# Designed miniproteins, single chains, continued (3), part 30

Each design is a single chain, and the fold is of that chain. pLDDT is the mean over its residues in the fold that is shown.

## One batch from the design tools (miniprotein)

Design m9019
Fold by ESMFold2-Fast:
Structure m9019 (fold): chain A 100 residues (1-100)
Amino acid sequence: SFLEILAEILVSVKNRREPLTKEELAELYKEELERLEKLKKEGVSLNELILEVAEEIKKLSDPEEQKILDEAIKEIEKEPDPGKSMQILFQALAKVLALR
């Protein structure tokens, strides 16, 4: 699921900045997933959700990772197809993970 992957990545980025217990990680994942599902049900487009999550991840990232995410965000802003926007985000996240 796209929303599950987005929630997992966001939780992983937050845990990197401030280490969380297993219980806190499970609670945060549930909260982030429920938030994304609620926004989707309220009519927020997938492209808007992708941009919001990418911006949140960028704010929590190291300068080198921020450059990768900034480039991805600019590409997503120009891409009208949500499926292609998701591919851009996944490729950027793969590059970010490869830096560790």
Scores: mean pLDDT 82

Design m9020
Fold by ESMFold2-Fast:
Structure m9020 (fold): chain A 71 residues (1-71)
Amino acid sequence: MLSKEQQVLSDFSRDVQRILDDFHAGKLSLEEAIQRIEELREKYIAQEPSLADLFTSVENTVIQYLRQQEA
């Protein structure tokens, strides 16, 4: 991976983690957390379209994880 792509992935992962931290702290509902993850994906795809499939894969994984927390 190129250093620029690594930096973008690092920033995306950090932003995802902040949403998860806010959800676990009770600051975001499940629906709000999912919406924030969807908005984050759109933002990062606009910034780095070459990584769109990766961002979409991470979004789907995180949403599945969040939904399983209620099982």
Scores: mean pLDDT 80

Design m9021
Fold by ESMFold2-Fast:
Structure m9021 (fold): chain A 93 residues (1-93)
Amino acid sequence: SEEEKQRKAEEMSRRALEEARRNVELVEEAARTGSPEEAIKVAEEASRRNRELAKEVLNLGKETGVGPIASFAGMTMLSASVHNEVTARQLRK
């Protein structure tokens, strides 16, 4: 049903947002405790993954009518991706 599709989309959006937040935490931990080379690698991988998650969630919102929730989650994930990219760039300097 359409109602079931919307519920699944909301749950998937929430899980994706939690994954994106965990990825930011992993980058922060690597930057604090790891070598610069390892921290850069973690940050670049996390940034790429968060962008993929954002695209997935935004597309899900378009398909299921959960657009506002998906848009908010997707934009938050994109912001997290940018944060991770900036961290990687800063570590390279």
Scores: mean pLDDT 80

Design m9022
Fold by ESMFold2-Fast:
Structure m9022 (fold): chain A 88 residues (1-88)
Amino acid sequence: KEEEAEKAKKEAFKIFFEPLLKLTGTLEPPLPEWAKLVEEAKKELEEKAEELTKKYLETGDEKYLKELLEFAEKLLKELLERLGLLSE
C-alpha cells in the first residue's frame, strides 16, 4: 500500500519533470520568470501528491493515485502554456 503510493508519487514527478528537462535542453536559456513558475508548480505538485497519497492510504481507493497522475499532466500542460511553449 505505501509502496504503491510512493510509486505513484515517483511517476507523477516523472510525468512533470521529464518533459520539462527535455524542453529546457532544446530551447533558449530559462528566464527568471520560468524559474519562478516552475518552482510554484513543483510546490503545487508536492502538496497535491501528499494530499492524494494520504487519502489513498486512508481509504485504499486507487482513484486517488489516478487523480495524482492526472493532476501532474494537467499541471505540466498549464505550466507549458504559461511559459509560452504550448498554445492549445
Scores: mean pLDDT 74

Design m9023
Fold by ESMFold2-Fast:
Structure m9023 (fold): chain A 91 residues (1-91)
Amino acid sequence: PSQEELDRSVAEVGVAVLITSMKSLEKELSDDDIADTARLMARISKKASKEDVRRVAEEIVKSLSEEQVKRLIAELEKLDPELAKIVREAA
């Protein structure tokens, strides 16, 4: 496999673990949990391709409510405006 495929697999596993953890807490996600998700996404985006980041953004958006997605976008605009745009386009 290519380096990009390996980086994507690592990012996907990390996001899958986070999403599974969030789903297990069902509807009890705090604003701090959303902020932590934004920080994790910003870290992943620095290592992954833009297409891989878009795929990860789509999976996270599917796992969050509309209100939580709006909070996530607001947190991402402070950390990585390009990533915030990708998440907004995925929603």
Scores: mean pLDDT 69

Design m9024
Fold by ESMFold2-Fast:
Structure m9024 (fold): chain A 58 residues (1-58)
Amino acid sequence: MLSPEELFRHALELVTQLVQGGLSLEEVEDMIRRMKQLFPQLSDDQVEEILEHARKLL
């Protein structure tokens, strides 16, 4: 299992790739929300940072 830090880094990389691949902000935000439910080791601050990263890419 990935550490919270490794999971956070991979989530940022994945979000960047998904946005560059043509996913909308709404699709990315839905994916991040589902990811938090599946990986509760992500803190609320980390989830918000991933969301802000996605918003800044669009």
Scores: mean pLDDT 76

Design m9025
Fold by ESMFold2-Fast:
Structure m9025 (fold): chain A 94 residues (1-94)
Amino acid sequence: SMALEEAKERLREAVEEFKKHLEELGLLKSAESMEKTLEKMIEKLEATPEEDWERLTDLYIDELEGLKLIVEAVKRIEEEKKTAEDILEEIKKK
């Protein structure tokens, strides 16, 4: 039901949004890899039968949304770890 160009546009938008989110979190190396990830997703989509374009596009977008939640969780843990390290250094100075 979805046209190939529409599917490609949806993937480009989703990957660009995720890339910007990674950049905002300071995950610059992961953000740089998103262009290659998009190229591979488009290559797979072009090799996929027309009837599956919508389903594959939806699956990729769902995977990116899941990864977004994971990177946000990892960033929270990293911030909590830095706070704990700061407290330990203050105790050491007393």
Scores: mean pLDDT 83

Design m9026
Fold by ESMFold2-Fast:
Structure m9026 (fold): chain A 80 residues (1-80)
Amino acid sequence: SVRDRLFELVREIAERLSKGEEIPADLLEGFNAALTELVAQSADPVALLREIKEEFLSRVKPEYRAEVEAYFDLLIRRVA
């Protein structure tokens, strides 16, 4: 499903960030496309974004937490 693919991409991006690696443009495009599709189809886009945020935060190193939180908090404000 698109949801399963999104969470797979979340894991890949979080792992690359944790290694200090640059995120490939195609990976970011795939993530943004899947996120946009799921948010548009969601009955509760705020709850979905919070779930995705927590999945990222559970996987990234502590030094990346503030950036991840800021990014998802911005997205949550835009859909709330």
Scores: mean pLDDT 80

Design m9027
Fold by ESMFold2-Fast:
Structure m9027 (fold): chain A 90 residues (1-90)
Amino acid sequence: SLAEFIRLLMKKTTGKEISDEEAKEIAEEIRKIMAENLDKPLEEILEKIIEFLREKGIDDAVIEAFRDRFIPKDKITKYMEIAREAGEEA
């Protein structure tokens, strides 16, 4: 999951172990950034997520691994489209 990935990422980069709650909070903030910026270009959304991760003290090299592996642009676009369609049907 995103939360599990963030927990492992923080431990590897900072040596600090974070709780499942803290990892979920970070994952929720990432989802919030995506949801609040559905009308923005995908590149802008991705950069906002990267800025948030930098503020948490994660190195650029690790952020690049997260970006390319966990939040690829094509997957974000598809997930956002599915979320919009589900919202319109509800």
Scores: mean pLDDT 66

Design m9028
Fold by ESMFold2-Fast:
Order: sequence, then C-alpha cells, then structure tokens
Structure m9028 (fold): chain A 68 residues (1-68)
Amino acid sequence: QDQKMIDSIVTHLRRIYGLSPEEEERFRKELEEIVEKYKNASDVEKLNEISLLVQRFVDEVRERRRLE
C-alpha cells in the first residue's frame, strides 16, 4: 500500500518536473523515511508530513534550476 503510494507520487513528480534519476532516487528515499517515521501516527498527520516533504522537494528542485 505505502510502496504503491510512493511510486505514484515519485512518478507524478518525475513527469511534471523532469526529475533526474538521482533526484528521483533521493526523493523516493526521503518519502520512504517519512512513511516509516510516521507509520504509527494518525492518517492526517502522515498525509500532512508527506505533503510538506513534497512541497520542500519541489522548492529545492526549482531553486537549483534557478541558480544553474
């Protein structure tokens, strides 16, 4: 269940932002870490943390491309 969600999110961001293989792998690992860290948390808390990670990753990718 969680792995399917992770794969879906990673695939979506790869298509929208054209992630490199390295960016995709890093994001996948960070997402897996959040899911594991919050496995016993409420569904709302888990989803909020995932949303924050996605937003932070998107901001980091945009910032790198702006600086290069």
Scores: mean pLDDT 78

Design m9029
Fold by ESMFold2-Fast:
Structure m9029 (fold): chain A 56 residues (1-56)
Amino acid sequence: ATPEEAARSALAGVIGAAILGKTVVSPEDVVEFAKQAGLPVFATPEEIEEAAKVLS
């Protein structure tokens, strides 16, 4: 596995939340959403912040 694959996994989770109409406001919220949705989360809070910026 590569850092790029981990970042893509985090980004997919954030995009999935946006597509489903769920508001993402924090890295913790993204992790909680991904866990409840059954998505793997191997990303650091920093990677999740970067993914969240793409949706802002």
Scores: mean pLDDT 58

Design m9030
Fold by ESMFold2-Fast:
Structure m9030 (fold): chain A 65 residues (1-65)
Amino acid sequence: MPDLSGLHEEAKEGILEGYERAKTATDEELKQMITLLESALESASEKGKKGLESLKAVLEKKLGI
């Protein structure tokens, strides 16, 4: 994987912004996001899977709470 230092900050901000927008998203939109994330997990590398699993857990908690 390439150096993620710069991308990590942009990805973090994008995730936080998406998370904030997800608060106002409909249940349908949240379900679509989870479905896309599950699809991405099938294509992800081992390193990527850990990050995606963490994000999925956050979305699940957000959807349930």
Scores: mean pLDDT 61

Design m9031
Fold by ESMFold2-Fast:
Structure m9031 (fold): chain A 70 residues (1-70)
Amino acid sequence: SLEEYIEKLAKETGLSKEEAEGLLALSTREYLNLKSASADQALEEFSKLSKEEQEKVLDEAIKLGKIYKS
């Protein structure tokens, strides 16, 4: 579920759930080239992705979050 991906991102990066949600939305926008989408729209689109695509977006979000915390 979307909540599980947000929790995993927060745990892996040390971000708050709110920060992780924003980062997942940002990573989804980049993956799908959604230049004008809101965070809520990006998370809706993330929920429509296959599990394989969701894992790819999550992996990139984790990499970005770890850089931010360094």
Scores: mean pLDDT 83

Design m9032
Fold by ESMFold2-Fast:
Structure m9032 (fold): chain A 108 residues (1-108)
Amino acid sequence: GLLEEALKLIEEAAKETDEEKLEALVEKVKELIKKIKDPEAILKVAEAALEAARKTEDPRKRKALAELALYAAKEAMKLSKDDKELLLKAIALILQAIGLIAEADREE
């Protein structure tokens, strides 16, 4: 399904060393997120991107993956307005992603 494809692309992005290829993989995940209408599935994409961002030693890759996590968490938040638990989870992931982006910006 779309979720499994997005998770696979995030795993590929985590291992990618070419900046243009990394950007292309991130963009493909964003296109898949737009097609996923399930906030829980989108939050799983956000969590995967955030975990990949935390594991990388490359500040540019960390920023790209953290920005992807931020994008996914914001999209999930928009779909979660009637579910307080999912909304709070989305907000927590947004804050974590912002922290990683700020950290990466200081290292570049």
Scores: mean pLDDT 88

Design m9033
Fold by ESMFold2-Fast:
Structure m9033 (fold): chain A 94 residues (1-94)
Amino acid sequence: SLEELKEEAERKVKEFKALVEEKLDEETARKINELLEKAIEALRKGDFGLAKAYVIEATVLAVDAALKANDLETKKEIERISSEIIELLDKMAK
């Protein structure tokens, strides 16, 4: 159902927030989590396109931070969770 997909997407965005808090520096994690909170707000309003835009922006910042830290494992985890969220958002936009 649409409700189940929305709940799954929100859970995945919260997982992304937890990952960046654990793996990235505090200031970078704060900025990324502000974008991810905006993604959750857009998702709750049914604006899947806006939610996707915020997730993509958060992903670019998170990947850049992981690369600067030479943390390729965290980069791959970020890319994986981001792809899962985007796939869910694209399914709901149909």
Scores: mean pLDDT 89

Design m9034
Fold by ESMFold2-Fast:
Structure m9034 (fold): chain A 73 residues (1-73)
Amino acid sequence: DEILKEIEKEAKKLAEELLNKGYSEKEVEDKVVDFVKKKSEEKNLSEEEKLMAIATAYQIVRQLVEKKKKEEE
């Protein structure tokens, strides 16, 4: 739970940084999900925890990207 919460926090921060650098929506999603997968492997998380972290990362990235698009329109 603590590790999952930290990964979510890092994923959100990374997504914001990548969006600020001008990466496309798809690139941000791909990079953040890859980051979360790698972190989950490094932390030796269970398959259940890994899937939860990945699902949450997708949700966070999608929300941030959608918000950014609306602000620019």
Scores: mean pLDDT 78

Design m9035
Fold by ESMFold2-Fast:
Structure m9035 (fold): chain A 135 residues (1-135)
Amino acid sequence: LEKDILFLKKIFKTFLKKGSTEAKKALQRILETSEENLLSDEFLTKLASDTVAFEAGISTKPKNYLAAILKDILSKRLAGAKRHFEELKKEYPDNYQLHYDIALVAAEFAKIEGLEDLKVYFEKKAKEYEEKIKK
């Protein structure tokens, strides 16, 4: 739990500093919280706990998929990040806004962490779902 809280805090602190306005808004939509609350101990503890439960197969909420993907990126688990995104698409197949938001956030975080392969993968996915939303 403490390691998961530390990972999420590092991710959100980095994202608040280096993320685009569009990606920060996408992050807020997925996590259902304000920018000011992203670094609160209460929020981080709850999200970390929920993500541990998700990894144990107990919860499938969108925020848990995002947290798992971002933890995979931070840990350089390329296959893990892609797998969690594909699992999200199977669980929420018609939610193109959610697919776009998660892909956008993941692409920017991969760029920040210097993971070019994941950046390219998620940027391609974000563009694909953006086109589906604009129809």
Scores: mean pLDDT 82

Design m9036
Fold by ESMFold2-Fast:
Structure m9036 (fold): chain A 64 residues (1-64)
Amino acid sequence: SRADELRRELQQRINDIMRETQARIDEVDASTPDPEERQKEIGKVNQEAGERIRRLLEEYRARL
């Protein structure tokens, strides 16, 4: 069904965001020697990812 197609598309987009987020976290881990600064930067990356996913879910809620 169209709903199943949209759910598959949504899951793929979420997976893409999660993959990009993990890559950014790995980069912070590799480039940030201070543990406190590293935690703050990872926190920002996770917050941005959460906001992207929230916006995506709102978009698809209107289309489902």
Scores: mean pLDDT 87

Design m9037
Fold by ESMFold2-Fast:
Structure m9037 (fold): chain A 74 residues (1-74)
Amino acid sequence: MPSEEELLEIVEEVAKELNLPEESKERFKKIVLESHRNKDSFEELEKKLLAAARSSQELEAALKTGSRIYKLYK
């Protein structure tokens, strides 16, 4: 699993690219940190990210975040 720092960096980068509201960014940060602490698989992390999306913009953010994190599991 990627480090907490790597997961947070990916969320920050995606949030900046998509101009996500601060509340949305903090929600995704909490999800990736909780997933890391729980030692979730990538599939569990991806499901949590997608389930947390409340808008089309947040769904795009969840998909981009998941895609970038997946590359770290290779």
Scores: mean pLDDT 82

Design m9038
Fold by ESMFold2-Fast:
Structure m9038 (fold): chain A 75 residues (1-75)
Amino acid sequence: GTRTLSLTLTVDRGTLSATLTRQDGSRFTLPPVPAGGSLTLSLTLREGERVTGQLTIDGEPVDLELDYDRFRPSG
C-alpha cells in the first residue's frame, strides 16, 4: 500500500535549507525558509519505504528520517 505524510517545519532563527532523499535515490531540494517562516511537505511513501533528509539551520546540520511503518496506527 501507500501512505501520504505531512510534515511542517518552522524556523525560529536563521535560515532553513533542506534536501530530502527517497530510498530509490531520488532527491528533492526545498527552497530556503527565513527565520519566522514555515514550510509544509506532503510525501507519499510506499509500504516499507523511508525518506531521509538533511536540514541546515543557521549553518548547523540536522538529520530527518520519515518511515512508512512508523506512522501505522497500533491496532
Scores: mean pLDDT 69

Design m9039
Fold by ESMFold2-Fast:
Structure m9039 (fold): chain A 88 residues (1-88)
Amino acid sequence: APVTVTIEGPTEELIEKLKKALEAGGILSVEIGENSITVTLDDPEVALALAKAAFERGKKVTVTANGRTITITTEEDLEEAEKLLAEL
């Protein structure tokens, strides 16, 4: 099932890396907002790794899967996202 990860305040390096991953087929889609990047992928482990890395760098991360949305601002939110992605 597809997972959508939105990261607020992405670096140019992260944007470039995600665009290359889209070209390589590792990501289904990339959408660049005013101060955000939204990626859709079908590997929940890769989605979780991306969300964790962004959160650890102090970024606000939102994960959406199966019509459910979790905004990660605390370690507890991250644990809820891990549970959501494990259900896929």
Scores: mean pLDDT 81

Design m9040
Fold by ESMFold2-Fast:
Structure m9040 (fold): chain A 61 residues (1-61)
Amino acid sequence: SKMEEAKKIADKLAEIARSSRLSEAQIETLLAEFERYLREKLGLSDEEIEELKKEFRKKVA
């Protein structure tokens, strides 16, 4: 599903963010770009996007 695809992308981006030691501001920029991609390219709902953003934040913290 598109949601499963999005979760795999989120996991990979979180791994990259952790290994690259991104700042809080850089993480917010990455999340904004990821949100745009999820909305515009994958067509996910706002609820699905917020769920993915919360999971991403947990993985990066």
Scores: mean pLDDT 82

Design m9041
Fold by ESMFold2-Fast:
Structure m9041 (fold): chain A 98 residues (1-98)
Amino acid sequence: AMKAMDLSPEERELLLELIREYQKALEAGDYEAAKAHLRKLAETGNPALQALAYLRLAEIYVKQKDYEKAIEYLREAAEADPSMKEGMEGLIKELEES
């Protein structure tokens, strides 16, 4: 569930557009296109959007069984939004124990 973010109307429209394209790519199994859309989201300069993008990138790498890249992006998400650090550390531990 999304909490209300302090985003401009333009940032909200960009976020919704990028999420829509990301979701379509995932449904098609096009992980390279999905990762490209998430990298675009990470480039917006908003720390919350960067953290979200890195978390979703980590999820794709888990689906691809690239756990090293998944862990790398979970660390990046925690650095972008320190409020997510404990949750990201929990996910990293779970991946390392699997």
Scores: mean pLDDT 77

Design m9042
Fold by ESMFold2-Fast:
Structure m9042 (fold): chain A 67 residues (1-67)
Amino acid sequence: SKKNYVDMLFTSKENEGLLLGARDPAEGARRLEQGAEEVKKLASEKDGKKYEERLLRLARELLEAGR
């Protein structure tokens, strides 16, 4: 289903951003921000906001940790 695909995509983007962010916080944050845009386009309005919020929060945490 579309929801299963979106849930998988969200998890994939979260894992990718965090893995990259461990080596390069700025690149990891950028990938999480891109992932948020992609998930928001495909997800329902409610799920899209929830997933976007989480991915953008993780991006901010990576940038703060890199300071």
Scores: mean pLDDT 84

Design m9043
Fold by ESMFold2-Fast:
Structure m9043 (fold): chain A 66 residues (1-66)
Amino acid sequence: SKLAEEVREVLLKLGVPDDLAEDIAKVIAGQMTVAEVAKKYNIGPIVVNQLLDFALDVVEIEKKEK
């Protein structure tokens, strides 16, 4: 989805690794859960949720400035 692509781009600009950025974008698209991403990359679910929330906030800000 467009939102998933926008979230992925924000995460890549933040220096998040390509694989992790793609899988977090899949959470937005409903293709993965936060728990699945956390387990795959051996990170806490809170870290996945914080990256997701931050990327969504940046996407919303960019849409308002257009």
Scores: mean pLDDT 83

Design m9044
Fold by ESMFold2-Fast:
Structure m9044 (fold): chain A 70 residues (1-70)
Amino acid sequence: SHMVVTEEDVEKAYEEALANLDSEPVLDPEEVREAIAALEKLLEQNKDKDPMLRLAAQKGIELARELLER
């Protein structure tokens, strides 16, 4: 059993989120933009510290941008 978040866990979560994007009817674009800004700030503050946190934040930003493009 995995008790810590791994790179594989983050990538799998991202793939599952992408697969469900076409079933999401509506998302508030303002909330999505706020999420992107928060994740970008988190990446900048932690760029030299936690690689898993950075990977999760990068994937979150990519997912959020994908949602805004719809």
Scores: mean pLDDT 68

Design m9045
Fold by ESMFold2-Fast:
Structure m9045 (fold): chain A 80 residues (1-80)
Amino acid sequence: SEVEARIDKFLERLKEVVPLTDEQLEAIRKALLERDAELLAKVLRELGLNVDVETAEALIDAVLSGDDEAVDRFLDALKL
């Protein structure tokens, strides 16, 4: 699936900037597939990332649509 490939690419890039457990990876994958912004924000906050539901919703849209520029902006903010 093209959507699954986009999610896998995002998770691979996310692992390069923040350490993730297998459980956290699967929770983020589930949140992206189900478009669950509340679950995504919760998991990202548990990782120490300051992400609200609005930001998580925008990130879901960016990842699932293949908006590489929006994904890059999110990941670059995490490198600070």
Scores: mean pLDDT 84

Design m9046
Fold by ESMFold2-Fast:
Structure m9046 (fold): chain A 59 residues (1-59)
Amino acid sequence: SMEEYQRRLEALEKRRAEFDKKLENMKKYDGNTEIVEKLKKQIDAAFEEEKARLEKEYS
């Protein structure tokens, strides 16, 4: 259903925002921004894949 899709999409975006906060914290404490930037790209790609999977499931 569209309501279920929206709920799951919102939950996914909330988890993504939480990971973004963790990455910013790692950047502050680890001092190695290159590793954090690589992790950010990998996490962003994983979330986009999950979003596409949700879209396919509800299309």
Scores: mean pLDDT 81

Design m9047
Fold by ESMFold2-Fast:
Structure m9047 (fold): chain A 105 residues (1-105)
Amino acid sequence: SDKEAGLEGAERGLEGGREGLANAKTEAMRVAGESAIRGAEDARRGAEAATTEKQKQLARDGGVSARGGGESAARAKTEEQATGGAIGGIGGAIDGGLAAGEPMS
């Protein structure tokens, strides 16, 4: 289901983000890891809270973004690669918030 896919993506994003943070050698890598963790936590929250079909789809999209961010942060050896972690974290946070029924400000 979309909700289960969102939860799985968020869990993998948390793992990757934490690995990226633990292995960070630069400030950009550390920020990317922190962003990936935050986005994955928001994506997980959104997936748990999602009740409508639209919210469940947003939860899936948030999980995909969070997973990509975590994996990018974990593999980051350059600032360009670290940017992928930050972007994925932001995507997870936005879609996770929307999946939880939070209004976009």
Scores: mean pLDDT 81

Design m9048
Fold by ESMFold2-Fast:
Structure m9048 (fold): chain A 94 residues (1-94)
Amino acid sequence: MSPAQRLLELARRLLEEARASEDPEEAIRKVEQAGMAVAMAAQLAGSPEAEALAREINRLTREAIRHLEEGDREKAEEKLEEALRLVEQLLALV
């Protein structure tokens, strides 16, 4: 498995754990760590398409964090599900 693939697998696990977490602060921390892993993976991939997907994933994770801070778990879960789908697309590119 490439370093980029390992980072994206970590990001996927962190986003899934964030969705399962009952603690909003723990969920937020995991989403932030997932965003960092995605950014690093895209940098390692070095392609404009990977960079574009990483930017969209990070936009969705920032929206999810905002919804978690507001107590809107349903909207946060929708954004995390969208982010997970894009992580799968990014995995196909690396």
Scores: mean pLDDT 90

Design m9049
Fold by ESMFold2-Fast:
Structure m9049 (fold): chain A 85 residues (1-85)
Amino acid sequence: SLEEKAKKAIYDLEIMIEVVEKYYNNKELVEALKKLIEEIEKALKEKDKETVEEMIKVVDKVKELVNEKKFEEALKLLKEFLKKK
């Protein structure tokens, strides 16, 4: 279900926040990740399926960049996405 995929995306973001905050001290990235969680939760409550699907794809891309330690690229992607929203 889309709701289950969105909940997993939120969980992945929460894990990224813990890792980035504890080990890398990148406060801007942590704040951007938290904002994406809020936007996903909002889209789920509004039943905006298209936005939820788009956000899940963004989470997957951000997760790849964070795993590669490309924090600046991850932050840029998040800021550009959140600004357009």
Scores: mean pLDDT 87

Design m9050
Fold by ESMFold2-Fast:
Structure m9050 (fold): chain A 92 residues (1-92)
Amino acid sequence: SAARDVLLGLIEVAEMLGAAPADIAALRELVARGAPLETLAEAISRILGLPKEHIRALLTAFERGVAPEEMPERAREAAAQVARILKEIAAR
């Protein structure tokens, strides 16, 4: 699913940012057991340093299969911030 792919991508970004192995393992376990969206958004927000509401909006948009052009502003802002972080990592 698109939402699961986004979740796994965000976990990889967190790992590249130097998140502790235990935190990465905990996030992967939350995804594997189908933890509530609020729990996932809070954990990812903490590691990436992005607002929880932005992460929640992004995950909700992908779960609903919303086209990128129709995504809420908060979801688009979260996607733009993740893209910026990925570009910064790639420049290392």
Scores: mean pLDDT 74

Design m9051
Fold by ESMFold2-Fast:
Structure m9051 (fold): chain A 64 residues (1-64)
Amino acid sequence: SLAEALGLSIAGAARRGGPEAAAEAARAGAKAFGPEVTRAGIEAALAAGLISAEQAEAALRGAE
């Protein structure tokens, strides 16, 4: 799904650049595809253990 793809993209950014990069990737996702699907992707990535709670919190702030 688009949400899963966005979650994987955000997780990849978090792995490379930490919470700051996760927030930037989430901002871009929310701008391009909307905040609801971006938030769903972040939540799915967190549930799957792909990102930390700190990275997820930063990403959720970025997604609005």
Scores: mean pLDDT 87

Design m9052
Fold by ESMFold2-Fast:
Structure m9052 (fold): chain A 83 residues (1-83)
Amino acid sequence: NEWEEKLKEVEEAVRETAELVGKLLGLSEEEIERAKEEAIRKVREYLEEKQRAGIEVSLEELIRFGIEAAIDALLRLAAEREA
């Protein structure tokens, strides 16, 4: 269905972004996986909230949200390593 298709595409974009940016930041595979999981969880929560409110969310909006969430999580993890 449309819900599952949107989530699949967002998960793919989040994975690709997390792997690329995480490697660039020198993060471990485990840290990259944690950032990916956090971003995907946030996307699911956002989509569920919008669906319950009867608001349609574009795939583009969800992908952008997921990518931003992933980058935020990766940058936070990188900063924690320097502290």
Scores: mean pLDDT 82

Design m9053
Fold by ESMFold2-Fast:
Structure m9053 (fold): chain A 82 residues (1-82)
Amino acid sequence: EVEEARKATDFLLKLKKYIPVLKKIREYVTQKAKEAGLSEEEINEIVKEAIDLAVRLYDQGKSEEEILKAVEEFVEKKIAEK
């Protein structure tokens, strides 16, 4: 009971911290891709890949700053290749 409540609380706190990072990622990707003249399909693909990368890095214990930097580098590379 006590351990279950602690695990649920820890999960919700992690999720709450993660939501702002995901929002920043979506806004950044959408703006940069639109500036590059990409299609809606291409924008959605890059957003999905950037979010998947951020989730993976978060699971690996990376900081918010490390995650955002890695996502920025990933997005710039993807936009330059399309």
Scores: mean pLDDT 73

